# Designed miniproteins, single chains, continued (2): the designs that were tried, part 34

Each design is a single chain, and the fold is of that chain. pLDDT is the mean over its residues in the fold that is shown.

## One batch from the design tools (miniprotein)

Design m5149
Fold by ESMFold2-Fast:
Formats: structure tokens, C-alpha cells, sequence
Structure m5149 (fold): chain A 71 residues (1-71)
């Protein structure tokens, strides 16, 4: 749904800011919430949207020196 996609966008933005701050714990929590929302939706379009956002978050984390194996 559009509301779930908007919530995923918000969580991704917060995750990117956590990554820029080096706040790995906040980053992990936001990414976990994104996964929970995507899985709970049972909607392929929502899952695809979440996968694209997670990829963007992981790129920002990598650029800020965060080990992706910890996420």
C-alpha cells in the first residue's frame, strides 16, 4: 500500500542518517523494522520497494565504513 511504502521511505531515510552518524545500533533497528514491514505486507510490490531501499541504505553504510556483515 502507499502508506506502507511511505513508512519504508521514512525508515530508509532514518537508516541512512544513522549510517552517516556511525550509529550502527540505530541503523540495525531501522533495517530490521523495514524487513518486518516488507515481510508482513505479503505484497510483492512492497517487498521490491523495500529491497531497493535496503540496497540504498547498504551503499550509504559502506561509504561510511560500516561492515555490512554486521547488518
Amino acid sequence: SAATEAELDRLAAEAKEAARRGDVEALRRHMQRMEELAVSSLDDAVMAHAEALVREVKEVARENGIDLSTL
Scores: mean pLDDT 85

Design m5150
Fold by ESMFold2-Fast:
Structure m5150 (fold): chain A 65 residues (1-65)
Amino acid sequence: AVRHVRATVTIRSRTPAGVETRETVRIEGPLEDAQAALGALGDRLAAAHAAGVDLEAEVEYTVSE
């Protein structure tokens, strides 16, 4: 059976100019696809941090078969 993931990632960001943004990303699908999407999100957040953005992320997820 393919495992299924439901994830909600809440991202709070602050730019060097002091602009604050809150973003919600929903990821839902087979475990492999969800892992790839979470990895891509992680890469995006790492790039933003390297560009000087302060980041806080909260992750809520469930895994089912």
Scores: mean pLDDT 82

Design m5151
Fold by ESMFold2-Fast:
Structure m5151 (fold): chain A 61 residues (1-61)
Amino acid sequence: MDLSRITVADLTTIPGIDAAQARALVDAGYTTRSAVFRGDLTSVPGIDGAQAAAILRALGL
């Protein structure tokens, strides 16, 4: 995964994240590691605490 730019394809490699959820994350501005680290992923529709934790783990946060 290129950590300078997060794409829908990158997010769909994470267990429990489908294409619609990945697109919602990108549309919400979660396209960089810094944005993911500073943001609240659970505020994105369809993302729960377990999915947020999986995303953070996949990004090494």
Scores: mean pLDDT 76

Design m5152
Fold by ESMFold2-Fast:
Structure m5152 (fold): chain A 96 residues (1-96)
Amino acid sequence: DEIAKKQAEQAAVDAEAEEARKIGYEYGETYVAKKAYPENEEIKKKFEEAEKKYEEMIDRIHKATQENLEFGAKMMDALMKGAQEAYDKALEKVAK
């Protein structure tokens, strides 16, 4: 079923982009929290975990981009939008 295959491929692309967005969000959120509370070891540990996932996602995006430029660009946009959204939200929360 060709339609089912295309739908499955689109769902997989959407799922990867959503994963990238969440990883970006966690990275941004934990980065701002670490800057606000540098002595908090639990926050530091969460940032280290988020940073590792962020680095792994960037590596995946670079590999994906070599095979499909549009797919790689979509994943990178999702990652960056997630990080930006988290930075904006976390800065407001910490400043207030």
Scores: mean pLDDT 80

Design m5153
Fold by ESMFold2-Fast:
Structure m5153 (fold): chain A 98 residues (1-98)
Amino acid sequence: KIEEVKEIIEIALKLTEEILEELLKKGEITEEEREEGLKLVRGSLEKLLEAVEKAEAGKVSEEEKKQVEEAIEQLKKIAIELGKKLKNEETVKKVEEL
C-alpha cells in the first residue's frame, strides 16, 4: 500500500507539471502561477505521504485512517482525469492498475 501511494504521488506530480506547462504555453497562467501551483501540490502530496505513513504505523484513529483512504482515492481519480486531458493513456492505465 505505501509503495502504491508513493507511485500515485509521483504520477500526480508529473501530471501536474505537464498540465501547468500546457496552461503556461497557452498563456492561461503566468510563470509565477505555475511555480506557486507546483509548490502547493508538492506540499499537499508530502503531507498525504506523512499521513499514510502514520496510518500504516497504527498511529492514527479509525476516522483519520478513513480520511487518508478517501484522500488517496480522490488523488487516483484526479490523476486519471488529468491523464485523460493530457491524452497520456500509459499514465491512465498505470493509475487504474493501482
Scores: mean pLDDT 78

Design m5154
Fold by ESMFold2-Fast:
Structure m5154 (fold): chain A 83 residues (1-83)
Amino acid sequence: SSLDLLRRAVESAKKTLSPAAAAQVDQVLAQYEAGRISSDEFVARVTDILDAEAAAEKDIHQKILIESSRALLQMLHHSLTLS
């Protein structure tokens, strides 16, 4: 399902993040799964976490991986909701 793809994309993105940022993503995911936030808010919050990590990242290869995860998350969200 599209929701399963979104969840898998988020889990993949977590692997490119610091433990602190991964924990923030877990908190946002828990709120989304509990129905407390919309898919739009979920993607916005995860995107903000990825953007902050990419800005702090000094290794260009790691930065590209984080930015690729962000792009994939945005593409999947766009396919699930109206732009």
Scores: mean pLDDT 80

Design m5155
Fold by ESMFold2-Fast:
Structure m5155 (fold): chain A 89 residues (1-89)
Amino acid sequence: MEGLYKHLFKLLDKDGDGVISKEELFEVISKTSKGKLSKEEIEKMFEEADKDGDGKLDFDEFLVLVEKLEKYLGDEFPEFIRRIQELLS
């Protein structure tokens, strides 16, 4: 599973700088969640994962966000991840 999330992280990290912006992540999640996640819910999860408060996630912080999304979406989480993969392919 870690290998899949590392691959997704690299696809989101267009600049190869090792971080993902809040704006980039919001766009991907909003397009793939089919209205299941509000902007406020996404922002709250991002803020809880962003320990440095810099508006960017490194890989470790990204994994925290993934864990929060998994708990929130439950049974819909595997299809959500698949939709993100298809969007970024």
Scores: mean pLDDT 77

Design m5156
Fold by ESMFold2-Fast:
Structure m5156 (fold): chain A 68 residues (1-68)
Amino acid sequence: MKLEERRELSEEEKEVLEKLVALARETASKGDVVPEEEVDRLIEEEVEQMYHLSEEEREELIREYKKL
């Protein structure tokens, strides 16, 4: 991973991704199981809308958030 070459995310983009992770955790804590595949799909869709990022940067970002 080459952080020095990665384009910085906007604060809005970071907030959206963090909210998706937080929503998944909140839903799980309430006894509702959010399928891993559904959470992964939402992360992928959000990152795909970040057209200012390269394909490689988007793939790394998806990988990072799926690990959370």
Scores: mean pLDDT 65

Design m5157
Fold by ESMFold2-Fast:
Structure m5157 (fold): chain A 70 residues (1-70)
Amino acid sequence: MDAASAATAVAMTREVALSKGPEAGRAVGEQYAAQLPGEAAATVRAGTDRAIAEAEALRRKEEQERLMAE
């Protein structure tokens, strides 16, 4: 139960971070972590940090590509 809930929460957080940005992803991740027991909450927080890092890296790549078109 907890592992499946944590995996779903991480996946949802990643989608939000990639589509709406790192700030939105962090907010969603913390909301899910608050509703889960300790081990699952820790998994969601770790997944949230990874999702934010990935979203920030993608935004940096997109910004670089946009600037190259100038």
Scores: mean pLDDT 78

Design m5158
Fold by ESMFold2-Fast:
Structure m5158 (fold): chain A 83 residues (1-83)
Amino acid sequence: PVLSLEEMAEIMREKIREQLAAGDEELRETVEAIAEVTGVSREEAIDLLVDTYVDMATNHEEPAEEVIRIFEEAERRVRERRE
């Protein structure tokens, strides 16, 4: 294997931070919505997003029902803000 799970997570965090710094408004709104839904900090919301993507990529399983509901709620909030 070329990359460890820890290396994949770190690369994904860097990529998310880079996109946020580049002014990705949709990603910013999504991260903020996840933080609002879960009651955690913005940085913890980024960690949840990264951990979910890494887990899906490595285990090829759907996220837990709870995580799916969090992301659906966040997406709904972002959509309502844009409509």
Scores: mean pLDDT 75

Design m5159
Fold by ESMFold2-Fast:
Structure m5159 (fold): chain A 78 residues (1-78)
Amino acid sequence: MTPEELVERAVEEIRKVAEQLLAEGKSFDEIRTEIERVVIRAARELMEKYDFDTSVEAVRRLAAEAGRILDEAREKLA
């Protein structure tokens, strides 16, 4: 698995988690907590499998995508 594929899979999982929790009527704090768990797991895997520069860039991209999904979830709950 490439770093890009790992980030893409994590982002897809984050989107599915957000959509499921929104459909279940979960609070923003619950949605954020579950998304943070996915981000932490993926970030750890990136740092363990790839060199420092590659991992930092991939984690930066993952964090940016997770932030966008969280912003979308917040707007849907407003």
Scores: mean pLDDT 86

Design m5160
Fold by ESMFold2-Fast:
Structure m5160 (fold): chain A 85 residues (1-85)
Amino acid sequence: SAATEQLINEPLEKAEELEKEGEKLFEQGKYEEAIKKYQEAIDLLRKLLDWLQVLSPRSALHDELEKKIKELEKKLEEAKKKLKE
């Protein structure tokens, strides 16, 4: 249904926007702010992943979301390393 697609697509799009905001902040040397944006994106995708386990346990999106979370966690750790320098 359209409501189901909205529940998946809206958090996914928001997480992508947060990732892009975090990347821009990282490029500006604003590592603490970048960390916050990456963490917000990770939290949204984790909530979506939990929700998909109930709604669509056989969805290919599970693997895609887990991969995207890992990529964001890597960016988060890189920003944390820069903050400690």
Scores: mean pLDDT 84

Design m5161
Fold by ESMFold2-Fast:
Structure m5161 (fold): chain A 70 residues (1-70)
Amino acid sequence: SIDEVVEEIKKKVEEVLKKMEKLSLEEAKKLAIETRDYLIEVANEYPDDEKVIETVKEAIKKIAELLEKL
């Protein structure tokens, strides 16, 4: 279901953000790029689902904001 896709994105992003804070800046950047690419692929699988697209956009924003603070 779409709700399960949204929850999986949120769960994965939360774990990625926690992991990035413990990594070196270079490793955090690599993880951020890999996660962004994954999120873009998920959005491409659900191009007409506004809830999935909005969740992906918010996730990418959170990752970018954390990376700027590291």
Scores: mean pLDDT 86

Design m5162
Fold by ESMFold2-Fast:
Order: sequence, then structure tokens, then C-alpha cells
Structure m5162 (fold): chain A 57 residues (1-57)
Amino acid sequence: MDRLSQAAAERARREAIEYLGADEAQAEHAGKLAAEGVASGDNEIARQKGREGVEFA
């Protein structure tokens, strides 16, 4: 995973656990979606996917 994808994944995981009470599996799912968004080359998509991963995981 490149540096930007890793940073997005870590941020999504922290937010899932700290603010939404997500468990480890939910946090991992949110991180994967955020990293996928960054891979698409769009920071807005990365942020949106991270939020959706937390809400629906």
C-alpha cells in the first residue's frame, strides 16, 4: 500500500474506533474503503468511502 493509501486507512480506522465505537473488523473495513478511494486518485472519494465504511460496517 502506498503512503497516501496507508494514511487514509489509518485515519479511517482511528475515527471508526474513537468516534463511532467500531470494533476491529469494522475499522478494518473502513480502512480498506478509504485506501481504495485514494487508489482511485480522488481525495474526496477517499474521504467519502471512509465515512461510508464506518457507517455501514
Scores: mean pLDDT 65

Design m5163
Fold by ESMFold2-Fast:
Structure m5163 (fold): chain A 100 residues (1-100)
Amino acid sequence: SELEKMRALLEELKADPRFEPFREPVDTEKNPEFPKLIKKPLSLSTIEKMVESGEIKTLSELFELLLEMVNQYMFYNEKDSPLYKAAVEMLEKVAEFLLS
């Protein structure tokens, strides 16, 4: 089913140590500008909740959210930062799933 495929994809992304910064919501006390710039912040845990609630029903919708999450991190973080690099690596990983 679509749900089982979405769960498997999210579990693979969550298990990858490169994507540890995406697992939980951004700490807004340490990053007070983040909620000012990003109105609907995403993390792997927020996306997982949307899948489990049935708000997201297809792999296509999941890919759109993953790309939005990557764009949020790339927009907020400096291009030479570890978090920006992690976002680029996530984008590449998501693109591999789209092409398979």
Scores: mean pLDDT 84

Design m5164
Fold by ESMFold2-Fast:
Structure m5164 (fold): chain A 73 residues (1-73)
Amino acid sequence: MKSLEELIRQMEELLAATTNPAVRARIEALLEEMKELKKQYEEETDPRKQSILGFQMLAVHSEALLLVRQEKA
């Protein structure tokens, strides 16, 4: 699994490279969600709940990648 810091950095790079205002707004919202999930992940002591948070972070990252890919299509 990619580090959480690397996932956030990649999303910030996608935001910086995006010029479409609507796509930028969606990526900004996903980045805020990612930062909140990361905080919950780092504070979670239950391994099962931590795993669920990890999967949610991967889903948010994947959605950001899909938005950028659709913009290029």
Scores: mean pLDDT 79

Design m5165
Fold by ESMFold2-Fast:
Structure m5165 (fold): chain A 101 residues (1-101)
Amino acid sequence: DELEEAVERAIELIREGRLEEGLELLRETAEKLGRYALAAFAAAMLARVTGNKEYAELAREYAEKYGGEPDPEEQEVMKRVHEAVRKALEERGEKLNPVAF
């Protein structure tokens, strides 16, 4: 499963402190697979980590392509990725920035 392999690799990169690389891999793979809810999540998380407004704009574009809720598989991926990012930032003495969605 291409998505499962990309999720595992993204989480590994995030745990190594390579947050932007891991999240970008997840975003790119989700987009290629038409998983726009997951792509929107990854782009939004990139915006929160980097402060780059272009990722927030990209997240909105993905959300416009799919107006539905993420499915249970996507929700589980989102929870795993969010937790990995939170822990990686805490190890650096940092916190994830809140954003309005």
Scores: mean pLDDT 82

Design m5166
Fold by ESMFold2-Fast:
Structure m5166 (fold): chain A 97 residues (1-97)
Amino acid sequence: REELLRRLREVEPRFQALLDKLYKSKTNEEKKKLILEIARLLHEVGFSPEEIALNVISIATFIYNLTGDKEILDFAKEIAEDLRAGVPFEEILEKYG
């Protein structure tokens, strides 16, 4: 977990910009797109499918705790399940984008 946070620091400005947009987004459609962009950024940097899955679930759980809306959490869980099942990242982008 600490190693994963250290890797996140390497992309911190791009990651923080996406998180800021996500927390300011007003629609679930915008939130879903931003979660996919965050997943793409982590994939680009070389994070493993499990590391990406853990990050998107953590972000979506935080949103769920703030809003009480399960739609974003359920969306992130579906992405995480596909990542853990070994679905290619390009296919995940086509399925959810």
Scores: mean pLDDT 81

Design m5167
Fold by ESMFold2-Fast:
Parts: sequence; structure tokens; C-alpha cells
Structure m5167 (fold): chain A 62 residues (1-62)
Amino acid sequence: MEKKKEEYKELALKAGFDEQSAEDFAEGAVEQGLSLEEVEAALRTARTQAPLGRAAARELAA
């Protein structure tokens, strides 16, 4: 499970998230049991929205 969290965090960082938002998003995605494909879709959607903070990243993953 730890590998999944790190992978999701890396994807969020590459999508333009800040370090704190990427961490929160990855944690929320792991809690939600999202697949890699679902995480990629969520991050693609997030990139077309307003900049995301910590709370918004958690909502996106919930």
C-alpha cells in the first residue's frame, strides 16, 4: 500500500500540485481505494480547475 501512496503523490506533483496538496490527494486516494486509472482521471480533471489547496485535494479524492 505504501508504494501506491508514493506513486499517487508523484503523479499529483507532476500534475502541478504543491507538495502538501499532493500528499493529501495521495492519502485520500489510498483511503478511498482508487485505482491508478481513477487517480489519473481525477488529476486530469483537477488540472482544468482552479488551483487546489489541501482541503480541495482531499475533496477531490473523496
Scores: mean pLDDT 70

Design m5168
Fold by ESMFold2-Fast:
Structure m5168 (fold): chain A 68 residues (1-68)
Amino acid sequence: MSAEEKLELARRELEREAERLGLNPDSISHLVLPDGTVVVAGYDRARRQLLLVEVHEGRVRVALLPAV
């Protein structure tokens, strides 16, 4: 899977989880690590919650974190 395919997958999962959790991310960023891991982060400022989606080696991880 290419970095672009991982990024698309991560963004799609972020949108799905944001909808499920009732979040409206107003800031979205991404990071591609040297090992090919892709991380997409969406921050909902009104709710002060950070939604993270990581794609590495066919594994997708999702985390919801309080942000300050």
Scores: mean pLDDT 79

Design m5169
Fold by ESMFold2-Fast:
Structure m5169 (fold): chain A 72 residues (1-72)
Amino acid sequence: SAAEEEALRLLEELVARSEGELRRTAEGAKHALQNGDYAAALKGLQDVVRRGEGEVRELAERALAELKKVLP
């Protein structure tokens, strides 16, 4: 879906702009989304929103909003 494609694009930007443990969490969320594991992707993005700051948090919040459009 367009929302899933946009969530993936935002996750790719999030990975590029994050570092350390936040980058690993973002990479895990991206991998989960690519595998259709929406629950794991949601959990990972929520974790980045809680722990991230500035642009990293903003990208995670935007990706989370797009992912929520494809969840029940």
Scores: mean pLDDT 86

Design m5170
Fold by ESMFold2-Fast:
Structure m5170 (fold): chain A 66 residues (1-66)
Amino acid sequence: SDELRNELKERLEELEREAVRLLLAGASPQEAQAFFDRRTRELVRELAEKYGVSEEEVRRIIEELR
């Protein structure tokens, strides 16, 4: 749905900003990537439950947003 897609986009942009903030604070690229990956997995589960869709469907939408 458009609501799921819009929320995914907004939440991913927020996570990207947080990852950049970690890099600016002296985190390694590996640490920033690990943070982003973990938070993205959490987001996939959260939004799958919220919208009543599969985690696979949420991941498919993320791939479309690339």
Scores: mean pLDDT 87

Design m5171
Fold by ESMFold2-Fast:
Structure m5171 (fold): chain A 87 residues (1-87)
Amino acid sequence: MEALKELQKLIEEELKELVKKFGGTVKKEYQEAFNKAMETAAKLLKEGADVEEVAKMLKEIIQMLINEEEIEKIEKKLEELEKKIRE
């Protein structure tokens, strides 16, 4: 899945910042939100979504995680990403 590798390159800086910020210690809520975001992105890419658009939304979600924003706000951004899969 070359599109997933390209996505990971586009968000590499944000992923490094996330790892640096939390040092392996993340609340379960944030870890679950991140995992759902990555799974949703992978599904979108399989369905032919634009890699740059998916990367932009993932960058926003990762930045919200780094800033420790309210989980409900992060979940709303995740819902927006999921909406791109639906009709």
Scores: mean pLDDT 74

Design m5172
Fold by ESMFold2-Fast:
Structure m5172 (fold): chain A 76 residues (1-76)
Amino acid sequence: SLTEEELAKLTPEQQEAVRFSAIGIAKAEVSFIEELLKRGLISEDDARRELEGVLAWAKENGDQDLIALVEEVLAK
């Protein structure tokens, strides 16, 4: 991830691209955690902790689609 110092050096267009990429990475992370759970490669407690981290980031960044996605997975 980019630091605040690195973000300050970017144009607004580049900052939007970074945000879009970060959202995409977070969505991929959720899918990866679901796959690990299906395969029994991660505990439910560890998966919940990781998903709660993604949810906190999504709420801070105001991405409603990502919030809904993580909440759906956490409800399982």
Scores: mean pLDDT 78

Design m5173
Fold by ESMFold2-Fast:
Structure m5173 (fold): chain A 82 residues (1-82)
Amino acid sequence: TPVEAARAGLEGARRADPQASDEAYKRGLEVWGFGGSAAGAGYAAQVNTDLEAGGLHARGYMDIGGPEKTMRGAGAGVEAAL
C-alpha cells in the first residue's frame, strides 16, 4: 500500500543517514497529525512538486538523498494517508 511504501522509504532513509532522516521524520510527524492545519498545507505544496517528477514516493528516498529529499518522502506519506 502507499502508506506501507512510505514507511519503508522512511526506514531506508534513516538507515542511510540517521541524523538527516531524524530531522525530516520529526517534521513529517508534525504534518501527519495536521488534519487540516496550516502547516500541513505548506508541506502539501512541496509534496506536489515531488509528485510531478514520478507520481510515486519511491523517488523521494535515495541512499544518497539529502534532508530535503527525505522530507518530500515524508510529505508524500501524509497525502497517501488522507
Scores: mean pLDDT 40

Design m5174
Fold by ESMFold2-Fast:
Structure m5174 (fold): chain A 70 residues (1-70)
Amino acid sequence: SPLEKELARKQILLNMYKIALDTLEFLLERSPHLPEEVREGLRKEMENLKKQIAELETEISRLQDELAAS
């Protein structure tokens, strides 16, 4: 099913984004010696990634509902 394949791909992408977010959080936590402007840049990247994760979770939920209704 095209819906099942899309769901699987989005689930993989979600996991990749969560790993990326964890990596950025680890870098920020372990890099207090970086200039504040660089640390702020990392925080902005994390915030953007959190938004992408939230959007992707919403899309996955929609696809799961659509697949259940089929």
Scores: mean pLDDT 87

Design m5175
Fold by ESMFold2-Fast:
Parts: sequence; C-alpha cells; structure tokens
Structure m5175 (fold): chain A 72 residues (1-72)
Amino acid sequence: SAMEKIEEGEKRLEEAEKLSDEETRRVIRETLEEVLKELGMEGFVSDTDLSKDEMIKLGRRVLKILREYVEK
C-alpha cells in the first residue's frame, strides 16, 4: 500500500543519513521516486541541486506531506 511505502521510505531516509553525501542524495531520490510512483505520480522530477543535509530535510518533509495525504 502507499502507506507501507511511505513508512519504508521514512526508514530508508533515517539509514541514508549515515551514508556518504552522494549515496545519501541517491537513496533519498530513489526513495521519493518509489513512493511517488506508488501514488501514481510517475514522471515527477525531484530537485537534484541540494546538499546532503538539504536532501534529508526535503525527503522528510515530502514523506510527511504524502503520509498526511494518504491518511485521509
């Protein structure tokens, strides 16, 4: 379900914080793309010009918004 994908994404983001800058950014992009695809939002392109810390914050915020969307 979409909620299960969001919860898995939240866990992946937490683990991604422990990785190198490039791997953290890659894992967060892949996680967001996977969650968005589950919600039928295929073809959405995330901003790639962000630092590791900014990508972590963005990922957490996006997943929070998506969680609230699917909980309704």
Scores: mean pLDDT 74

Design m5176
Fold by ESMFold2-Fast:
Structure m5176 (fold): chain A 80 residues (1-80)
Amino acid sequence: MEAEKKYLEELKKKAKEEAKSMTNDERAEYSKATKFKDILTDKQLEALTAGKLVYEELTKQGKEEEGLKLSNEVIKEITS
């Protein structure tokens, strides 16, 4: 359990750092939000990108529900 919690925290941190390092164009393309680029804030695009990074990684491991939960947590942390 401790190893799992550490992994999830590292995954969140890595996703936030990766999303922050991307341009808004890269964020919009990765998040499939290009149609909304002009109406979404930079922080909203960053949050969606970080959330998707977490969601896709956990879904690949068969942990889709956990991925959705962690994705929502990351989005809230960035947009707060």
Scores: mean pLDDT 80

Design m5177
Fold by ESMFold2-Fast:
Structure m5177 (fold): chain A 84 residues (1-84)
Amino acid sequence: GAAPAILVDLSAGERTPELIAEAKRVKALPEYRDLPVVAIARAATPEAIALARELGADALLVADLSDPADVKALQAALRALLAA
């Protein structure tokens, strides 16, 4: 099966702070504490990097979740990252 991870979309606009807070709540649970946290942003801007650091993300991946080609590339990158 696929390795489990917590994925957080940093491109969710006004919902981004709520998603970060929710991911931090999930990560605080004993059963999820060892899961990797992966942040997803449309671009590796200084703002996106700062949000990923606030989240405590293990990785930041660049993808437009509305683009099927980017979603496919993201899935390949996640498989490689979680297999390492």
Scores: mean pLDDT 77

Design m5178
Fold by ESMFold2-Fast:
Formats: sequence, C-alpha cells, structure tokens
Structure m5178 (fold): chain A 89 residues (1-89)
Amino acid sequence: SKKEELIKEAMAEIAYELGKKFLSEEVGKKLAELVREALEALAAGDRERAEELGREMEELLKDVDVEEAEKLEKELAEKKKKEIEEKLA
C-alpha cells in the first residue's frame, strides 16, 4: 500500500540522517540502502537475507553512541510519523 511505501522510505531516511550525523554522508547512504533492502527482504519472506543485512548495519554502527543515536532516532521517527499522517489525510 502507499502507507507501507511511505513507512519504508521514512525508515530509510531516518537511517540516512543517523549515519550522516554520527559517521558520514556515504555511510548514511549505505544505511538507507540496507534498510530498504532489509524491509523488502522481510516483505518477501527472506528472513536469512534480512538477518544478513541487519548484521551489516550493526557493523557500520558499532562505534556509534547508542544513547545519542536512540535519542535522534526517536526525534526523527516522531517527525516522520507526522509527515506520513499529513500525506494520508
């Protein structure tokens, strides 16, 4: 559905902003791609691929401060939720 596509893109954009903020723009782009691929793999029932993509994301984020990343993620998620609700209204 359109809502599912908006959620997928929102999650990818959140990953991009987190990677860009704490690591680099190139890592942000890579994280956004990995999030899209992982969500598509889950939707297709490919759990093994989704787990592999998840491990790659964890490796990229291993040196990031988890508390600071979680705080920014929650802020970005709330902002994206409002944007999606406005687009679906």
Scores: mean pLDDT 83

Design m5179
Fold by ESMFold2-Fast:
Order: C-alpha cells, then structure tokens, then sequence
Structure m5179 (fold): chain A 72 residues (1-72)
C-alpha cells in the first residue's frame, strides 16, 4: 500500500539517523530535530498521496516506536 511504502522509506531514514547518532556525527538534539522533520515529511507525503489520516497516524506511531527501540 502507499502507507507501507512511506513507512519503509521512513524506517530506512531512521536507521541512517541512528547510525549517525551512534557514530557521533550528530548530537541527540540534532537527532530529535531530524526525527521531527521526518514525521512532518510523512504527514505531508501521506496527505499528497491521499492516505487516510488514521493510516498516516499509524505510520508516524510505528516510526517513533522503531526509533525508540533502536536507541534502547
């Protein structure tokens, strides 16, 4: 689905951000700012593709949970 495509791309971006954070290339504050920008991008792309709001919200939740799990 279109929501699954956005989710897959977002999870790859999270993996890159986590790798940069662990390598000391970005600070925790920069990581959080970039994660917020990624969430904004997910909402914008979801709306452009005509994805229902509840599905966009689920993608955002999954991305945030994934980022939290990768940092644990």
Amino acid sequence: SKAEEILEEALKEVDELVAQLKAGKISRDQFLAKLRALVDKIVEEGEERGIPQDEIDEVVLRVVQYAAEKLA
Scores: mean pLDDT 88

Design m5180
Fold by ESMFold2-Fast:
Structure m5180 (fold): chain A 67 residues (1-67)
Amino acid sequence: EKEAEADRHIDAAVAAYEAGDLGTFGLHVRKARELAGWSPQELLDRLKARSPASIKVPTYSPPEPAP
């Protein structure tokens, strides 16, 4: 089941972040997104729910309808 596999990648991403391995964190986040097809918001919600350490994800600023 792709969601179960994506969930294990989220778990591994949280563990990597706790260990300070941001590269592995990013890889697991990408794999989870590819497997489950979650939106960036859903991915962030999943990561925040799994993290007791309040993971800070790089700020994604949506492009403004500028000029």
Scores: mean pLDDT 69

Design m5181
Fold by ESMFold2-Fast:
Structure m5181 (fold): chain A 73 residues (1-73)
Amino acid sequence: GLALTPEETKVLVAIYNRGKLTEEEIAKLTGMSRATVRRVLDRLVERGLIEREKEGDKIWYRPAPDEVIARAL
């Protein structure tokens, strides 16, 4: 499978435990800077492990469907 960095693992676990999170919520939960969180989120979206969705004026990040995750690994 594709290897995850420690930063990617922290962010992915936070999203999976909560179902959906914003960048600011992930930064608070992980203790990482918003810049680091954004870079990690962009990588996880590019790899198909999470989805980015706009709801109103907020951007949420949620787990990708299991079938997409299985194909990415």
Scores: mean pLDDT 78

Design m5182
Fold by ESMFold2-Fast:
Structure m5182 (fold): chain A 70 residues (1-70)
Amino acid sequence: SVEELLQALAEAAKKLNLTSPEGIDLINKVTETAAKTGDAQKALDVFIEEAKKTNNPEIKKLAEELRKYA
């Protein structure tokens, strides 16, 4: 579910200590996509695509964790 995905995203970000403005911005983008579409998979896809554009290994690890979740 969307709520379950958003909770998993928040917990994974906290576990990886993703507190940078960059990380928060990405989480907000995913949350907004989930709210607009009602589709957890589409929200996850947005996260993965953004993670591909970044050179931040923490964000890339977060994307790998969430990909296995879905």
Scores: mean pLDDT 73

Design m5183
Fold by ESMFold2-Fast:
Structure m5183 (fold): chain A 63 residues (1-63)
Amino acid sequence: SALSEERRKELEALSARYREVEEQAKTLSPAQAAAVLAAAKAQITDEIIALSKKIAAKVAALA
């Protein structure tokens, strides 16, 4: 369905963004890498929650 495809694409984009951060973190000190990865994970988690709420609201509105 269109909703399932939209969710998959957004989740794949978020996953790809986190992988890019992981690659960049390899060039940083351990302390900097840990901080950057923690910040990226927190931001992505918030975006996943927001996406889930958006999709749930669309489903609820349509029955």
Scores: mean pLDDT 79

Design m5184
Fold by ESMFold2-Fast:
Structure m5184 (fold): chain A 62 residues (1-62)
Amino acid sequence: SPLAEAALIAQELLDEYREEGRLTPFSATHLTLATMDAALAGKSPEEVREIGRQAAEEALRG
């Protein structure tokens, strides 16, 4: 399902940011919500991944 694919993408992104030492509870939450919302909006897996990264980067800048 699109949501299951989005969950896997979110998990991959969370793992990437954790390995870089760049994962906070705030950035993790924003990344996860953004990937799920993008999937619900019918975005492709590539778009979901990019939206998730953008949300994490924005959260890290705040």
Scores: mean pLDDT 87

Design m5185
Fold by ESMFold2-Fast:
Structure m5185 (fold): chain A 75 residues (1-75)
Amino acid sequence: SMAERMARALEDYLDATDMSEDAKKKIRQIIEDVLNGAPKEEILSKAEELKKEYPDDKDAQTAMDLVEAMAEKLS
């Protein structure tokens, strides 16, 4: 599916970054929530919260922008 392809691309992006393992685990959980059909508003809320938790992590900010774009396309 498109969702599975987008999730795989984002996972590949995460694996290529030097982002903290704690941030990667939280982002992977949000990706899993998207694949499990979580509501768009829930995903956007979680992405915003993670951006606030890691304000100085450029890779985490970019990953959350990609998660938000994925949620928009799948809704």
Scores: mean pLDDT 83

